# Designed miniproteins, single chains, continued (3): the designs that were tried, part 71

Each design is a single chain, and the fold is of that chain. pLDDT is the mean over its residues in the fold that is shown.

## One batch from the design tools (miniprotein)

Design m10616
Fold by ESMFold2-Fast:
Structure m10616 (fold): chain A 93 residues (1-93)
Amino acid sequence: SAVDELEARLAAVFAEAEARRDTLSGEELARLLEERFLAILDESSLPEEVKELLKRQVRHARAHMIRRKLSPEETLAVFRALARGLAAVARSL
């Protein structure tokens, strides 16, 4: 399903982020994760209105993390929670 594919693609992003954890700052990881999540949402088969809603959630989360100056570990934890939330919203539709 579109939701299962979304969940799998979001999970794959964390493998990339973990591999780069020691070389990137929290802000750089937040930017990488935002760019990957937005691309995945754009490529998904979700309705356009749903894509725009979820993309706003991603942008808001990234802005909040940068303002808070989160560590790489904290950034990954927040994006993992966001990924679960995005999948839950998509599944509820």
Scores: mean pLDDT 82

Design m10617
Fold by ESMFold2-Fast:
Structure m10617 (fold): chain A 66 residues (1-66)
Amino acid sequence: MKEKIFEAARELSKKLFQLRSEGASKEEMLDTIDELVEEFIKEGVPEKEAEKIRLSLRSFLEALEK
């Protein structure tokens, strides 16, 4: 259970770093977060925990834009 949540967070973080390296816009990265969070919910990650992942990564993305 916890392992799935941590794995989801790691995979999403890796994908965002890849997109940032490729020059993706902030909007594209935010859309990718939303899409992957929905996929994680379908894979059995609880909706509330998936939302925490979304918020953490959005905050991290905002910090990197500074």
Scores: mean pLDDT 75

Design m10618
Fold by ESMFold2-Fast:
Structure m10618 (fold): chain A 84 residues (1-84)
Amino acid sequence: VSDEEKEKLLRESIKNSSVNNPQYVYDNDVKPRVLPKKSVEEVKEVLDQAKQETNNSRFSNLGRKASVYNITKGFYEKMKKAYS
């Protein structure tokens, strides 16, 4: 999987996201975690961590952590479809 292809899938996951401020959350919380990953399985691990972070978040940042989870989920689903 090329970094260029991963970047394209990430941009598509942002474009189709229903979460508030998806570009900001992507640039700061999602992109640095998923771009170094080389497989669909490694991205799944990031998704599982993001879900756990929503459970451990205070009310003040729960929305941001939920956005991280939703954007990461969209990216994971696109990668799984492309590379399955």
Scores: mean pLDDT 71

Design m10619
Fold by ESMFold2-Fast:
Structure m10619 (fold): chain A 67 residues (1-67)
Amino acid sequence: KKELEEKARELERKAEELERAIEMGKQEKQRAPASEQPGLDYSIEVAQKKADEAKREAERLRKELEA
């Protein structure tokens, strides 16, 4: 039980870290020249997908802990 809780917390922290990176990337995109926009869009998209995956896995583990 405690191992699953720790793993869920680790995934939650990872998702929060990725969300913060996404917000910083969006802010940088607002200041960036047009030539850098595609690279920033790609980085934001990849980070978003990873954050979503981490959240789903954490939620799954949280449900298992409630059982």
Scores: mean pLDDT 80

Design m10620
Fold by ESMFold2-Fast:
Structure m10620 (fold): chain A 73 residues (1-73)
Amino acid sequence: MEKEIEEEAEKLKRALMEEAGLSEEQAQELADLYRNALLEGKSRSEALALVARRARELGVPEEKIYAAFAASA
């Protein structure tokens, strides 16, 4: 379970860098948030909502987050 969550977070990090054009630091922060939310038992929808909210705080359009998530699915 934890290994699968870690692999999903790594795929999201790659998609955020490649599809959304985020820096490695921004992509890592968002991927870590996603991983931690899933480890806490949150649904993927809830985890994605937290990532989108954090992205807005970093000045990243949430549309880019949803596009990256779709690309990593």
Scores: mean pLDDT 80

Design m10621
Fold by ESMFold2-Fast:
Structure m10621 (fold): chain A 57 residues (1-57)
Amino acid sequence: MKKELEELKKELKEKAEEAKKQGDQSVADAYEKAYENIEELFKQRQEALEKLAAALA
């Protein structure tokens, strides 16, 4: 899971950079937004997993 998430984040960053090189700023912005959203979802999921672990321990 973590390895796949890191690879996905790297792909989104590379796609954003490629779109910028092609002059497609709206597409680059969309990929950058997706990267930020994944970071936020990961943080929320980590907090949920900590709560679950505490309840099960």
Scores: mean pLDDT 76

Design m10622
Fold by ESMFold2-Fast:
Structure m10622 (fold): chain A 81 residues (1-81)
Amino acid sequence: GLETILRAIGLILRGIGHELDGDYVGAAKDYLEAAELFLEAGDYELALKAAEKALELAKKAGDEELAEKAEKLIEKAREKL
């Protein structure tokens, strides 16, 4: 629904803030949560973009667990497209 999309957008904005501050772990987590909300809302293209950005940020952070979570969301979003 609209509230789910607005929450996902809010998480993207928060993630951008974390990335600008050099908090790549915080940014990756925000983009991952946004990707999950976009998947729930059926916005698979936005879910894919958010998950791909989360993967980039997780790799910058050196966080293999976050990278694996992002890769799984990328696969799930692609299967729906």
Scores: mean pLDDT 89

Design m10623
Fold by ESMFold2-Fast:
Structure m10623 (fold): chain A 120 residues (1-120)
Amino acid sequence: HMEEILEKVKEAIKEGKPVILDLSGLTPEQAREVVRRVLELLNELGYEDATLIITVGSDPEMVGAVLDALAEVARERPLRVKVVITTDNSEESIKKALEALEKAPEDTLALFIGPLPRPT
């Protein structure tokens, strides 16, 4: 599982493409570990400005786990990657994403959730 994900990440990097991660079939704990290892790999290869597109499904715990992993890595070192998190089929997912985004460093995240809620 993990080795195949890391191989796909390396291939995307070699081709200069965005890194696409479909985590919708994983548990929140597994998703956190995948995101953390992908970020570590990007840092080792010197790609701090890479773009990550992460699909997490409809589980609100998944969005929180992904953003927590991003915040954890960012606390160890400055990390500037563009992260787009997709699939938000519930208002709870939006709430979890916003809470985790507030916790994460502002310069490391570009959060996209579709469909976007209309501000009141």
Scores: mean pLDDT 65

Design m10624
Fold by ESMFold2-Fast:
Structure m10624 (fold): chain A 81 residues (1-81)
Amino acid sequence: MARALIFVELKPELAEEAYKKIEELAKKTPEVTEVRRTGESSLVVTVEAPDAEAALRAAERVAEEISKIEGVERVVIGPVP
């Protein structure tokens, strides 16, 4: 199993609503194994897949969906561990 991390920055005024929408998206996405809040307006989404390429592709799809949520300011895909 390989993992990819998605780092998400939220607009402070919309952070709670955006976070809830991201959690809802995660519940619908089997590849998402964790959503962790790292600050008042920041969080990390963990994606797992059978190999590094699959993990990166899953992270790219999830990052695209997250970027469409109102209140998301920045999305960055991290290294595959």
Scores: mean pLDDT 82

Design m10625
Fold by ESMFold2-Fast:
Structure m10625 (fold): chain A 93 residues (1-93)
Amino acid sequence: GPAPRGAAGAAAAEAARAAAAGLATAPATKGSAAAIAAVGAAAGADLAARGAPAGAADAARAGRAAALAARAGGVGEEAAEAAERAAELAAAE
């Protein structure tokens, strides 16, 4: 049957990607360390959402890194919370 964590993780990954795209395209943050970190964090969230074989602990670390990058980049709290939820779901597996 469907894995509820997959749907929540996919939503978190989408929020992280949208946040990363905003940072990457905004003139003030384009090419900055924060934008690069946000893109990496979005990729980590995506891997966590897909249940990738890095293991639950690695997925949890990726989600937490996504939340930190989102906050550091000035992205909305909802995106950071979504990334943290992805980490919690990965750890709960």
Scores: mean pLDDT 55

Design m10626
Fold by ESMFold2-Fast:
Structure m10626 (fold): chain A 68 residues (1-68)
Amino acid sequence: SAALGEALVKHELTTEFGLSEEVADEIVARLRAGDLEGAVELLKRHGLSEEEARRLVEGAVAALEKLS
């Protein structure tokens, strides 16, 4: 389900990368809108490198697709 995919992505963002719930919510909203570059930019603003942000976005998209 889309809701399950979103919950798992948010959990990974907060648990693995130490992001706040508010930032994780905005990342998921950008991914859901198809704004992958906006998600990468937000992650970079919160201390991820471009390579880390891009890999995370790729993994999050894959998780959302598999669980939707």
Scores: mean pLDDT 80

Design m10627
Fold by ESMFold2-Fast:
Structure m10627 (fold): chain A 57 residues (1-57)
Amino acid sequence: MTLEEEEAFKKYYESLKDEEIKKIEEEARKLALEDGLSVYEVREKLFKEAKEKLEAE
């Protein structure tokens, strides 16, 4: 991971429960495999979606 991605992901990771973290990791892997996308791209997309949920809080 780049330094920026590591910091952003760490912040996101800290705001989630273990259950949600596992789901996101599995979902990112599955989507990357299915669509031939980078795991990092999928994870970043999921991170942005979760950040929007946190912002709405």
Scores: mean pLDDT 67

Design m10628
Fold by ESMFold2-Fast:
Structure m10628 (fold): chain A 86 residues (1-86)
Amino acid sequence: MTVEVVLRRASPGVALTVLGGAVEAMLDGGELSSRVEGDTITLTVRNASERGAEAVRRGAEGAAQNGGELTVEQRGDHLVLTVTGL
């Protein structure tokens, strides 16, 4: 599946937490790419395994626990996690 994490106004600590999950997904066979535009960081993992997708989800949830808001949208095999207000 494809997992995308969109971080808006993320602190360095939040960005690092989410990146850790994305790197785990990459090491489990996923293809990681990143894009930075102003205060928005987008991490995309293509061909993520179930374990890799779970690692990304846990990272985003952990980031949101630090005062952000998490929204989750799933469309077929595409999972989008947006963390805002950090």
Scores: mean pLDDT 79

Design m10629
Fold by ESMFold2-Fast:
Structure m10629 (fold): chain A 68 residues (1-68)
Amino acid sequence: SLAQKARNQVLSSSGDSILNSSNQQQTISSIQQNTDQLIEQYKDNPDAVQAIQDTTQQMIQGVQQQYG
C-alpha cells in the first residue's frame, strides 16, 4: 500500500538523518525537512500523509529519548 511505502520512506530517511547528524537539534531538523518533502510527494493520499506524520512523531520521540 502507499501508506506502507510512505512509512518505510520515513524510516529510511530518518535512519540516514540519525547516522549523518551529531546532535539532537540537527537530527530532528533533518527528519522534519525530509518529512515535509514526503508529505508533498504523497499529498493526494490521506492515508499515506497520516502514516508519514505518525511515523515522524515516533522517530522524533525516539531521538528525544536517546539524547535525554
Scores: mean pLDDT 85

Design m10630
Fold by ESMFold2-Fast:
Structure m10630 (fold): chain A 91 residues (1-91)
Amino acid sequence: PVSARDREAFALAAQYSEAARAGNLSDQQKIDLYRQIALAVLGDEAVADAVARAYQLYLDYQRGKSSQEELDAAAAEAEAAIEAALAAAAA
C-alpha cells in the first residue's frame, strides 16, 4: 500500500507533469523534472536515472527517433529499478 504522504507527492508530481506536458517546458526540462520527482519520492539516483532515460526515449519515440523495442526495454528497466527500491525501502 502507498502511504498518504506518497499519494500526495504523486498527486503533486502528476499535476506539475500535466503542466509540463501542456508545453510550458522544453523536452530537456521535462526529462529533468521527471528525474527530480523520482529522486524526491524514492531517494534513489539509479531509479531517477532510469525514469529519466525512459521518458527521454518516450519523447524520441513520439518523434520517430527511437523504436518501440528501445522504449519497451527502457520502461522495463525503470520498472525493475522502482521495484528494487521499493523492496529495499520495505526491508
Scores: mean pLDDT 72

Design m10631
Fold by ESMFold2-Fast:
Structure m10631 (fold): chain A 63 residues (1-63)
Amino acid sequence: SEVEKMRSPTRETLDRMREQLESARKKAQELLKDKNPEVYKAIQNGIDVSLELLERREKELEG
């Protein structure tokens, strides 16, 4: 069902996903930055890549 919701993402859906990723970044910073800096770095990199992929996908869908 989550896959079905991602079948035809709108700009609104992509914007909400971006907001979720930014929220996850802040949570990772608070929970993991001091306790698990290596895991924090891995999550940060994953979020950055995900944000870039969302940006590219939005451009492709509307471009």
Scores: mean pLDDT 74

Design m10632
Fold by ESMFold2-Fast:
Structure m10632 (fold): chain A 60 residues (1-60)
Amino acid sequence: SHKEEVGKALEEEIKRIQASGEEYDVAGFMARVIELGKRLEEYSPEEVRELLREAVRENR
């Protein structure tokens, strides 16, 4: 389903970010992840990846 595809994209991008070694405010980043998760069906896989990258930049 669309939700499963977007959920996989979210999980994969979170793992990529965690593996990157970048320094960021983990609490702020995870708060954004939780908010995106509540509205996951509203996004495409690419949109959710982009929003997570933005969340990292905002929490540096």
Scores: mean pLDDT 81

Design m10633
Fold by ESMFold2-Fast:
Structure m10633 (fold): chain A 81 residues (1-81)
Amino acid sequence: GMVADYSVEGEVTVGGKTLPAGGVLIGDTLHAAAYDPETGEVYRVVLKNPEVIGDEVRGEGTATNAKTGETVPASARLRKV
């Protein structure tokens, strides 16, 4: 069957710092990227089975620094657009 893709935008907290983020919700998986405008670093976030309530998409997991490959705790709070 066809699954509807949703674009999502909001914030991801990475290592205690709140960063702007955007991504897509594909089926039961959130794929997002968070950008730190102060350092230029990009963090990739993949969350399986995020909490979806109306237009809100939330979850906790890990984020991976795109340059170094380091993983840090992350929490996502995004909205469908």
Scores: mean pLDDT 81

Design m10634
Fold by ESMFold2-Fast:
Structure m10634 (fold): chain A 58 residues (1-58)
Amino acid sequence: VAEAARAGIEAGEDAILRLYLRGEISAEQAEALGAVLNAHRDASPEERAAAVAAEYAR
């Protein structure tokens, strides 16, 4: 469970980095998305995904 959560966070960080490197998001957006992901580290995968999606849509 903890390992799956860790892998999910790592995959999320990798996805954010890829979006930034592709020029689809700004450095500020990448930092904000990373902060939201880290703030919801202990949340359910659904809650974490919803929080990241809400930040991305902003």
Scores: mean pLDDT 70

Design m10635
Fold by ESMFold2-Fast:
Structure m10635 (fold): chain A 66 residues (1-66)
Amino acid sequence: SVDELIEEAMRKAKELGKGALMVEGVSKGIEALREAAEELAKDPEAAEAAELVREAAKALEEEEAS
């Protein structure tokens, strides 16, 4: 579910010390989540977290469109 994807992405980002990016993304909506994913993707160590955030943003967009 979208909620589970967001929770997993948050967990991964926090483990990498990038939790603040995810908090901002979640609080400001889909566009901010996409921006957080791009920022995470700049760090090779955060590549997996960036992928999860991108999936969460896409799932949110699909759910909102429904």
Scores: mean pLDDT 72

Design m10636
Fold by ESMFold2-Fast:
Structure m10636 (fold): chain A 101 residues (1-101)
Amino acid sequence: MEEIEKKKEEIKKKILELLDSVYGLAKLVAKLQGNEEKLKFVEELYEKTKKEIEETEDPLKQIELLKKFVEELYEKKVLMSAEVEDFLAELEKLKKELEKL
């Protein structure tokens, strides 16, 4: 039981690390596109998503919030399909780690 809580904390840390990785790439892409409105959208969406993830104690809900973040960046044409597939695959791995607990 105590080891399960430790593993959940490790997964939460991985979720936040993945969020920061997605944000870093999205911010770089928006800057390279020279689109100030898109850059602002990325920054505002990141701040909102990070707050929502930090406010929830449920790692499954945190994964859903990060998945929505990735999908919204794809809809705004900040991320390419291949990048979205890679990030969604990492989220699926984290979800499978939770299912094993």
Scores: mean pLDDT 84

Design m10637
Fold by ESMFold2-Fast:
Structure m10637 (fold): chain A 79 residues (1-79)
Amino acid sequence: MKKIEFTEEQIEKLKEAGKRIGPAILANSTHPLDRALAEAEIAGDIEKVQELMKELFYPAIDKAIERNKKLVEERKKAA
């Protein structure tokens, strides 16, 4: 069994989700990691993109889960 490393199939699914969120993060983030990812994508450096995505996606996934939980709670309280 693989560790917490994403398989190619899992990366493809994350790419689709990332395409929706990625532009907003890159436009609003001044973090060096986010900017480096944008530059690597423009340069077509696939290896660097994958390395940066791994570092970026792990915290981004955690944040997305937390935001989604709060959003669901707010909807329940607002109803």
Scores: mean pLDDT 61

Design m10638
Fold by ESMFold2-Fast:
Structure m10638 (fold): chain A 58 residues (1-58)
Amino acid sequence: MEESRKVAIASGKYIEGVGYYVQGELLKAKDPALQAEADAYYKRGEEKLKEGEKLFEE
């Protein structure tokens, strides 16, 4: 039960992280001038993935 909750939270963090990363990639693919915005999405995605990783590794 508690593990299910942790998996749900970690999955949510991974989905958010992947979503941010994909948005960054799409912005760069659409227009290289949006690189700064893409970088901001990458940083957000990385932080979400780190949060999920720490929780999931337990």
Scores: mean pLDDT 75

Design m10639
Fold by ESMFold2-Fast:
Structure m10639 (fold): chain A 59 residues (1-59)
Amino acid sequence: MKELEELRRRLEELERRLEELKEQYKNESDPTKQAALGVEIAALEFEIEELKRKIKELE
């Protein structure tokens, strides 16, 4: 279904961004900046889990 395809594309986009942020987090030497990245990572992980849940319900 079109909605399922759109959710899968959104999931792929967020997963790519999450990988980028996790790499930045791993290589960040400033504890304050690392903490800020951690907050962004947590927010993206929440959105990814919501999308995964919706995809599972539509499958």
Scores: mean pLDDT 83

Design m10640
Fold by ESMFold2-Fast:
Structure m10640 (fold): chain A 67 residues (1-67)
Amino acid sequence: NEQEKEKLREEGKKLGEELVKKLNEMRRAGASDEELEEFRDEYLLKLADEAGKEVEEQRKKLLELLK
């Protein structure tokens, strides 16, 4: 429980730093504001989708273990 919260915070921080790094690289390469926004949105949506799928998978596993 506490371990899961710590893991999520650590992963979130790591992913945030990675995102900032990539955005800075794109800016240096002359990427437009639109391209930067699309990249950010795609990254965040991917993270949200992954989190949602993991939660659903955990629910199924829990029900299976309770059998």
Scores: mean pLDDT 72

Design m10641
Fold by ESMFold2-Fast:
Structure m10641 (fold): chain A 60 residues (1-60)
Amino acid sequence: MSLEEKKKAAEETVEKGKKENVPEGTVAALEASLEHAEEEKDKDSIEALKEGLEKAKKLL
């Protein structure tokens, strides 16, 4: 999965959470995904998920 695809997936997760009005669940899901990405040392996933988390915290 490319960095662009990972960023798109994180962005879709934020948009879905906003549409479904589940801010806490969306943030928790992104945080869990970030923890796994950090364990795997996947820099692209870490970058995409951190960006998604910042957007989620601003929008949700």
Scores: mean pLDDT 76

Design m10642
Fold by ESMFold2-Fast:
Structure m10642 (fold): chain A 58 residues (1-58)
Amino acid sequence: SLLDEAKKAIEIAEEALKKGDYSLAAASAGQARVLAEKSDEELAKRAEEILNEAQKKA
């Protein structure tokens, strides 16, 4: 359940990055990181990478 929510948040963040919506990308990636960090470290790390990319381009 929480992992599925984290995966959907990552998908939203990736699509937002492609569209140049860095605010949405950062917010969605941040949410995914929080949802995943206590259950799936690889997914949390992926979310962190997207968050960092969004922040660098903002």
Scores: mean pLDDT 82

Design m10643
Fold by ESMFold2-Fast:
Structure m10643 (fold): chain A 60 residues (1-60)
Amino acid sequence: PRDEAVKAVDEALEKSKGKSKDEQILAMTQAAADVASRLGPGAVPAAVAALNEGIDKIEK
């Protein structure tokens, strides 16, 4: 679950390169939500962690 969530968030960030920060955050949020939806409620903590790591990357 964690590896899939991290990969999905990283891919969303790459696909949203050149867009605004808000659009990049939205894309990463949608990717994390999709992983949680596909893998079930047990994947929610991993999806949230991956999203937070992605947001930290664009803030630094």
Scores: mean pLDDT 77

Design m10644
Fold by ESMFold2-Fast:
Structure m10644 (fold): chain A 80 residues (1-80)
Amino acid sequence: SPLREELEALIQEVRDLTARLRAGEISAEEARRRFEELLGRIQQVLGRLYETEPTPETLALIREAQAVLDELGALIKEAE
């Protein structure tokens, strides 16, 4: 599915941003800007997947996306 492939790529972008923030390669302010951009893109893909492809595999990927976003959001809040 092109939507699942897009979501997997976005999840990887969130993981990469989290790693860069943990390594001190970016500021909390820059991480927050990137997070808000990624959050918007992910929310659009999630809505489409929920409506068109509500398979167990898709729902597991949606939960993974939510988990990585929650982790990054918490780290940004702690770094501020």
Scores: mean pLDDT 86

Design m10645
Fold by ESMFold2-Fast:
Structure m10645 (fold): chain A 58 residues (1-58)
Amino acid sequence: SAVEEEARRILERAREAFARGNRVAVMKALDELKALAPQLPEEVAQELLDELRGLLAE
């Protein structure tokens, strides 16, 4: 779905920001993904949120 594609693009941007050491951009991506999560299937939302939160745990 278009919403799932948008959510995966947010995660991609978060991974790029993490690789560059830009923690603020990773946190911003988490907020954007949280806002989109209610529009996603629960399993997809959980998977993507867990992946993004994992970047901040480093």
Scores: mean pLDDT 85

Design m10646
Fold by ESMFold2-Fast:
Structure m10646 (fold): chain A 56 residues (1-56)
Amino acid sequence: SEERRRRFREEMDLGVEELKLAVDLTIARKENKPEEEIKKLEEELERVVERERRVE
């Protein structure tokens, strides 16, 4: 159904965004990027995880 497809796509989009942010955060930490940049990535990741919980 269209609703099921929409939910699946939303879950997939959030999952991809979470993975992307997790990778970016790991790289930023390894490259010793500015603390402000690392905190910004952490906040974005937390927001994506919160949104995933709501879609469930």
Scores: mean pLDDT 81

Design m10647
Fold by ESMFold2-Fast:
Structure m10647 (fold): chain A 59 residues (1-59)
Amino acid sequence: SLEAELDELIANAAEVYGLSPEDVERLRQHKKELLATESDREAVLQAFAKRLMEVIDSG
């Protein structure tokens, strides 16, 4: 599922980039919000990728 793919992406980013528990929680919250408000797979992935890069760049 798309949710499972996003969960794997968060887990991978946390390991690769050393994300803090707070950053991981922010990404999990953003995932939930996107999945609740956006039905288009590509739009969800693009929005999530943008947020992920912002978190990585700020950490």
Scores: mean pLDDT 82

Design m10648
Fold by ESMFold2-Fast:
Structure m10648 (fold): chain A 85 residues (1-85)
Amino acid sequence: AEELLERAEELLEEAERLLKKARQTGDIKLVKEARKLAEEALRLAMEALRQTTDKELILRAIGLALRAIGLIIDAERLLEELEKK
């Protein structure tokens, strides 16, 4: 469970970095990559929730899942803006 949460956090950090760069450059490819990483992070956080009964790990997994959902929403909004040209 802890390893899944650590991997999810790493993916979210990379997704945030790519999304920030995409906002600066207008690169649709970076937005799509950021969304994919955030979706994988959400999957790992949800898997960690299924595997653990530890209250602290459950709270961390929920926090990471919410952060991933926020990034997915932000990426989808940015993708729509950039596709308008």
Scores: mean pLDDT 84

Design m10649
Fold by ESMFold2-Fast:
Structure m10649 (fold): chain A 78 residues (1-78)
Amino acid sequence: MVTLTGTVVAVDENPRVATVRLDDGSLYTAVLAPGAELPDVGAKVTFEGEEIGFGVRGKLTADGKTWDAVLLPLPDFS
């Protein structure tokens, strides 16, 4: 199990994703389960989950709300 913390920097409704900048500066995309409202841009987030072959499956928590989510690394094309 891993615990990651960061901030929401963008949200999209289709597909239902939040882009999260972790405290180490890395960017990740959280793919959110349908039916919940989206987190707010600027919200502090905690992600708790288990590593799978291409990311982390678990729960995203922001502002007292929790979403089932898959966290995927976002490529950095610097």
Scores: mean pLDDT 76

Design m10650
Fold by ESMFold2-Fast:
Structure m10650 (fold): chain A 98 residues (1-98)
Amino acid sequence: GKLREKLAEIDEEARKEAAETDSDESEDSIHVQLIIEKLKEEGYSEEEAIELYSLYVKAELDGLSDEELRELGKKVIEHAKTELHKRAGELLLELAEG
C-alpha cells in the first residue's frame, strides 16, 4: 500500500539521519525516534506511531503482502477484546490500504 511505501522511505531517511547524528544515544535508538517523530507529523499519536512501525517491521520480516495484511487486520479487529487490539488491526488495514 501507499503508506507501506511511505514508511519504507521514512525508514531509509531516518536511518541515514541517525548514521550522521553524533550522540551518546545508540544509532538504532535515534533511528526509531526519528521514525516516530515523522509519523507524528503525519497525524499519528506517539503510541500509534510506535505500533504502526512495529507492525510495518514485522510485515517486512515475514514477507507479508498488502492483501495478507488486510486479511490479518480484519481478523484482528473481529477478535479484538480491547481498544488497543482493535486499533492495532485498524493500523494493519491502513498499512495495507493507505
Scores: mean pLDDT 80

Design m10651
Fold by ESMFold2-Fast:
Structure m10651 (fold): chain A 55 residues (1-55)
Amino acid sequence: SSMVERMVEAARKLGLSDRQALALYTRYGRASLRELAEAAGVSQRTVSRFLRLVG
């Protein structure tokens, strides 16, 4: 499975909107946990779960 496929599946499992998912995809590996949470409009706990599901 590609990293893109893992990111899409993680977003689906966490019930993220397309906008929230896109904010995480575009900043993946380039922003802190706090910055990802702020950009996506989700909790840091949700971002942590997303990152765990992606690997």
Scores: mean pLDDT 85

Design m10652
Fold by ESMFold2-Fast:
Structure m10652 (fold): chain A 70 residues (1-70)
Amino acid sequence: SALDELRALLDELVARGRISRAEADEILALVEAKDYDGVERLLVRLYLEGRISAEEASRLGALVRQHEAE
């Protein structure tokens, strides 16, 4: 599922020390709350801080949108 792929990508980013587990859990909590504006703000913040790439931000956003559509 898109949610399983989202979790896997977030777990990889945490394992590589690029985001914290708390930040990954916050993204997942916002997705579960259907706060998609909150997700977008957090992903933009991580991107602007140089902690995720443009490609990673795009992929995370695409997975969130795919999950919303399911």
Scores: mean pLDDT 88

Design m10653
Fold by ESMFold2-Fast:
Structure m10653 (fold): chain A 75 residues (1-75)
Amino acid sequence: MQEVAAKMASLSPLEKGVFGQLLIRPKTAAEIAKELGVSQSTVSRALKNLVERGLAEAVKVGNTTYYRATPEAIA
């Protein structure tokens, strides 16, 4: 729990917003971009940083890639 809080504290406001959207449900970069009013490229970069930090993971459903908060991040 403490490790997740520390990682969250080090995130940019945009990365925190993207992560907050993932706490609702698995979403595509396009869905998050619409929710936050930013470009898909901006969201994709933030998602890459969240995946690198172990706060999010990419899951492929058919031809669509969804992102979700890791189980450890929401425990």
Scores: mean pLDDT 76

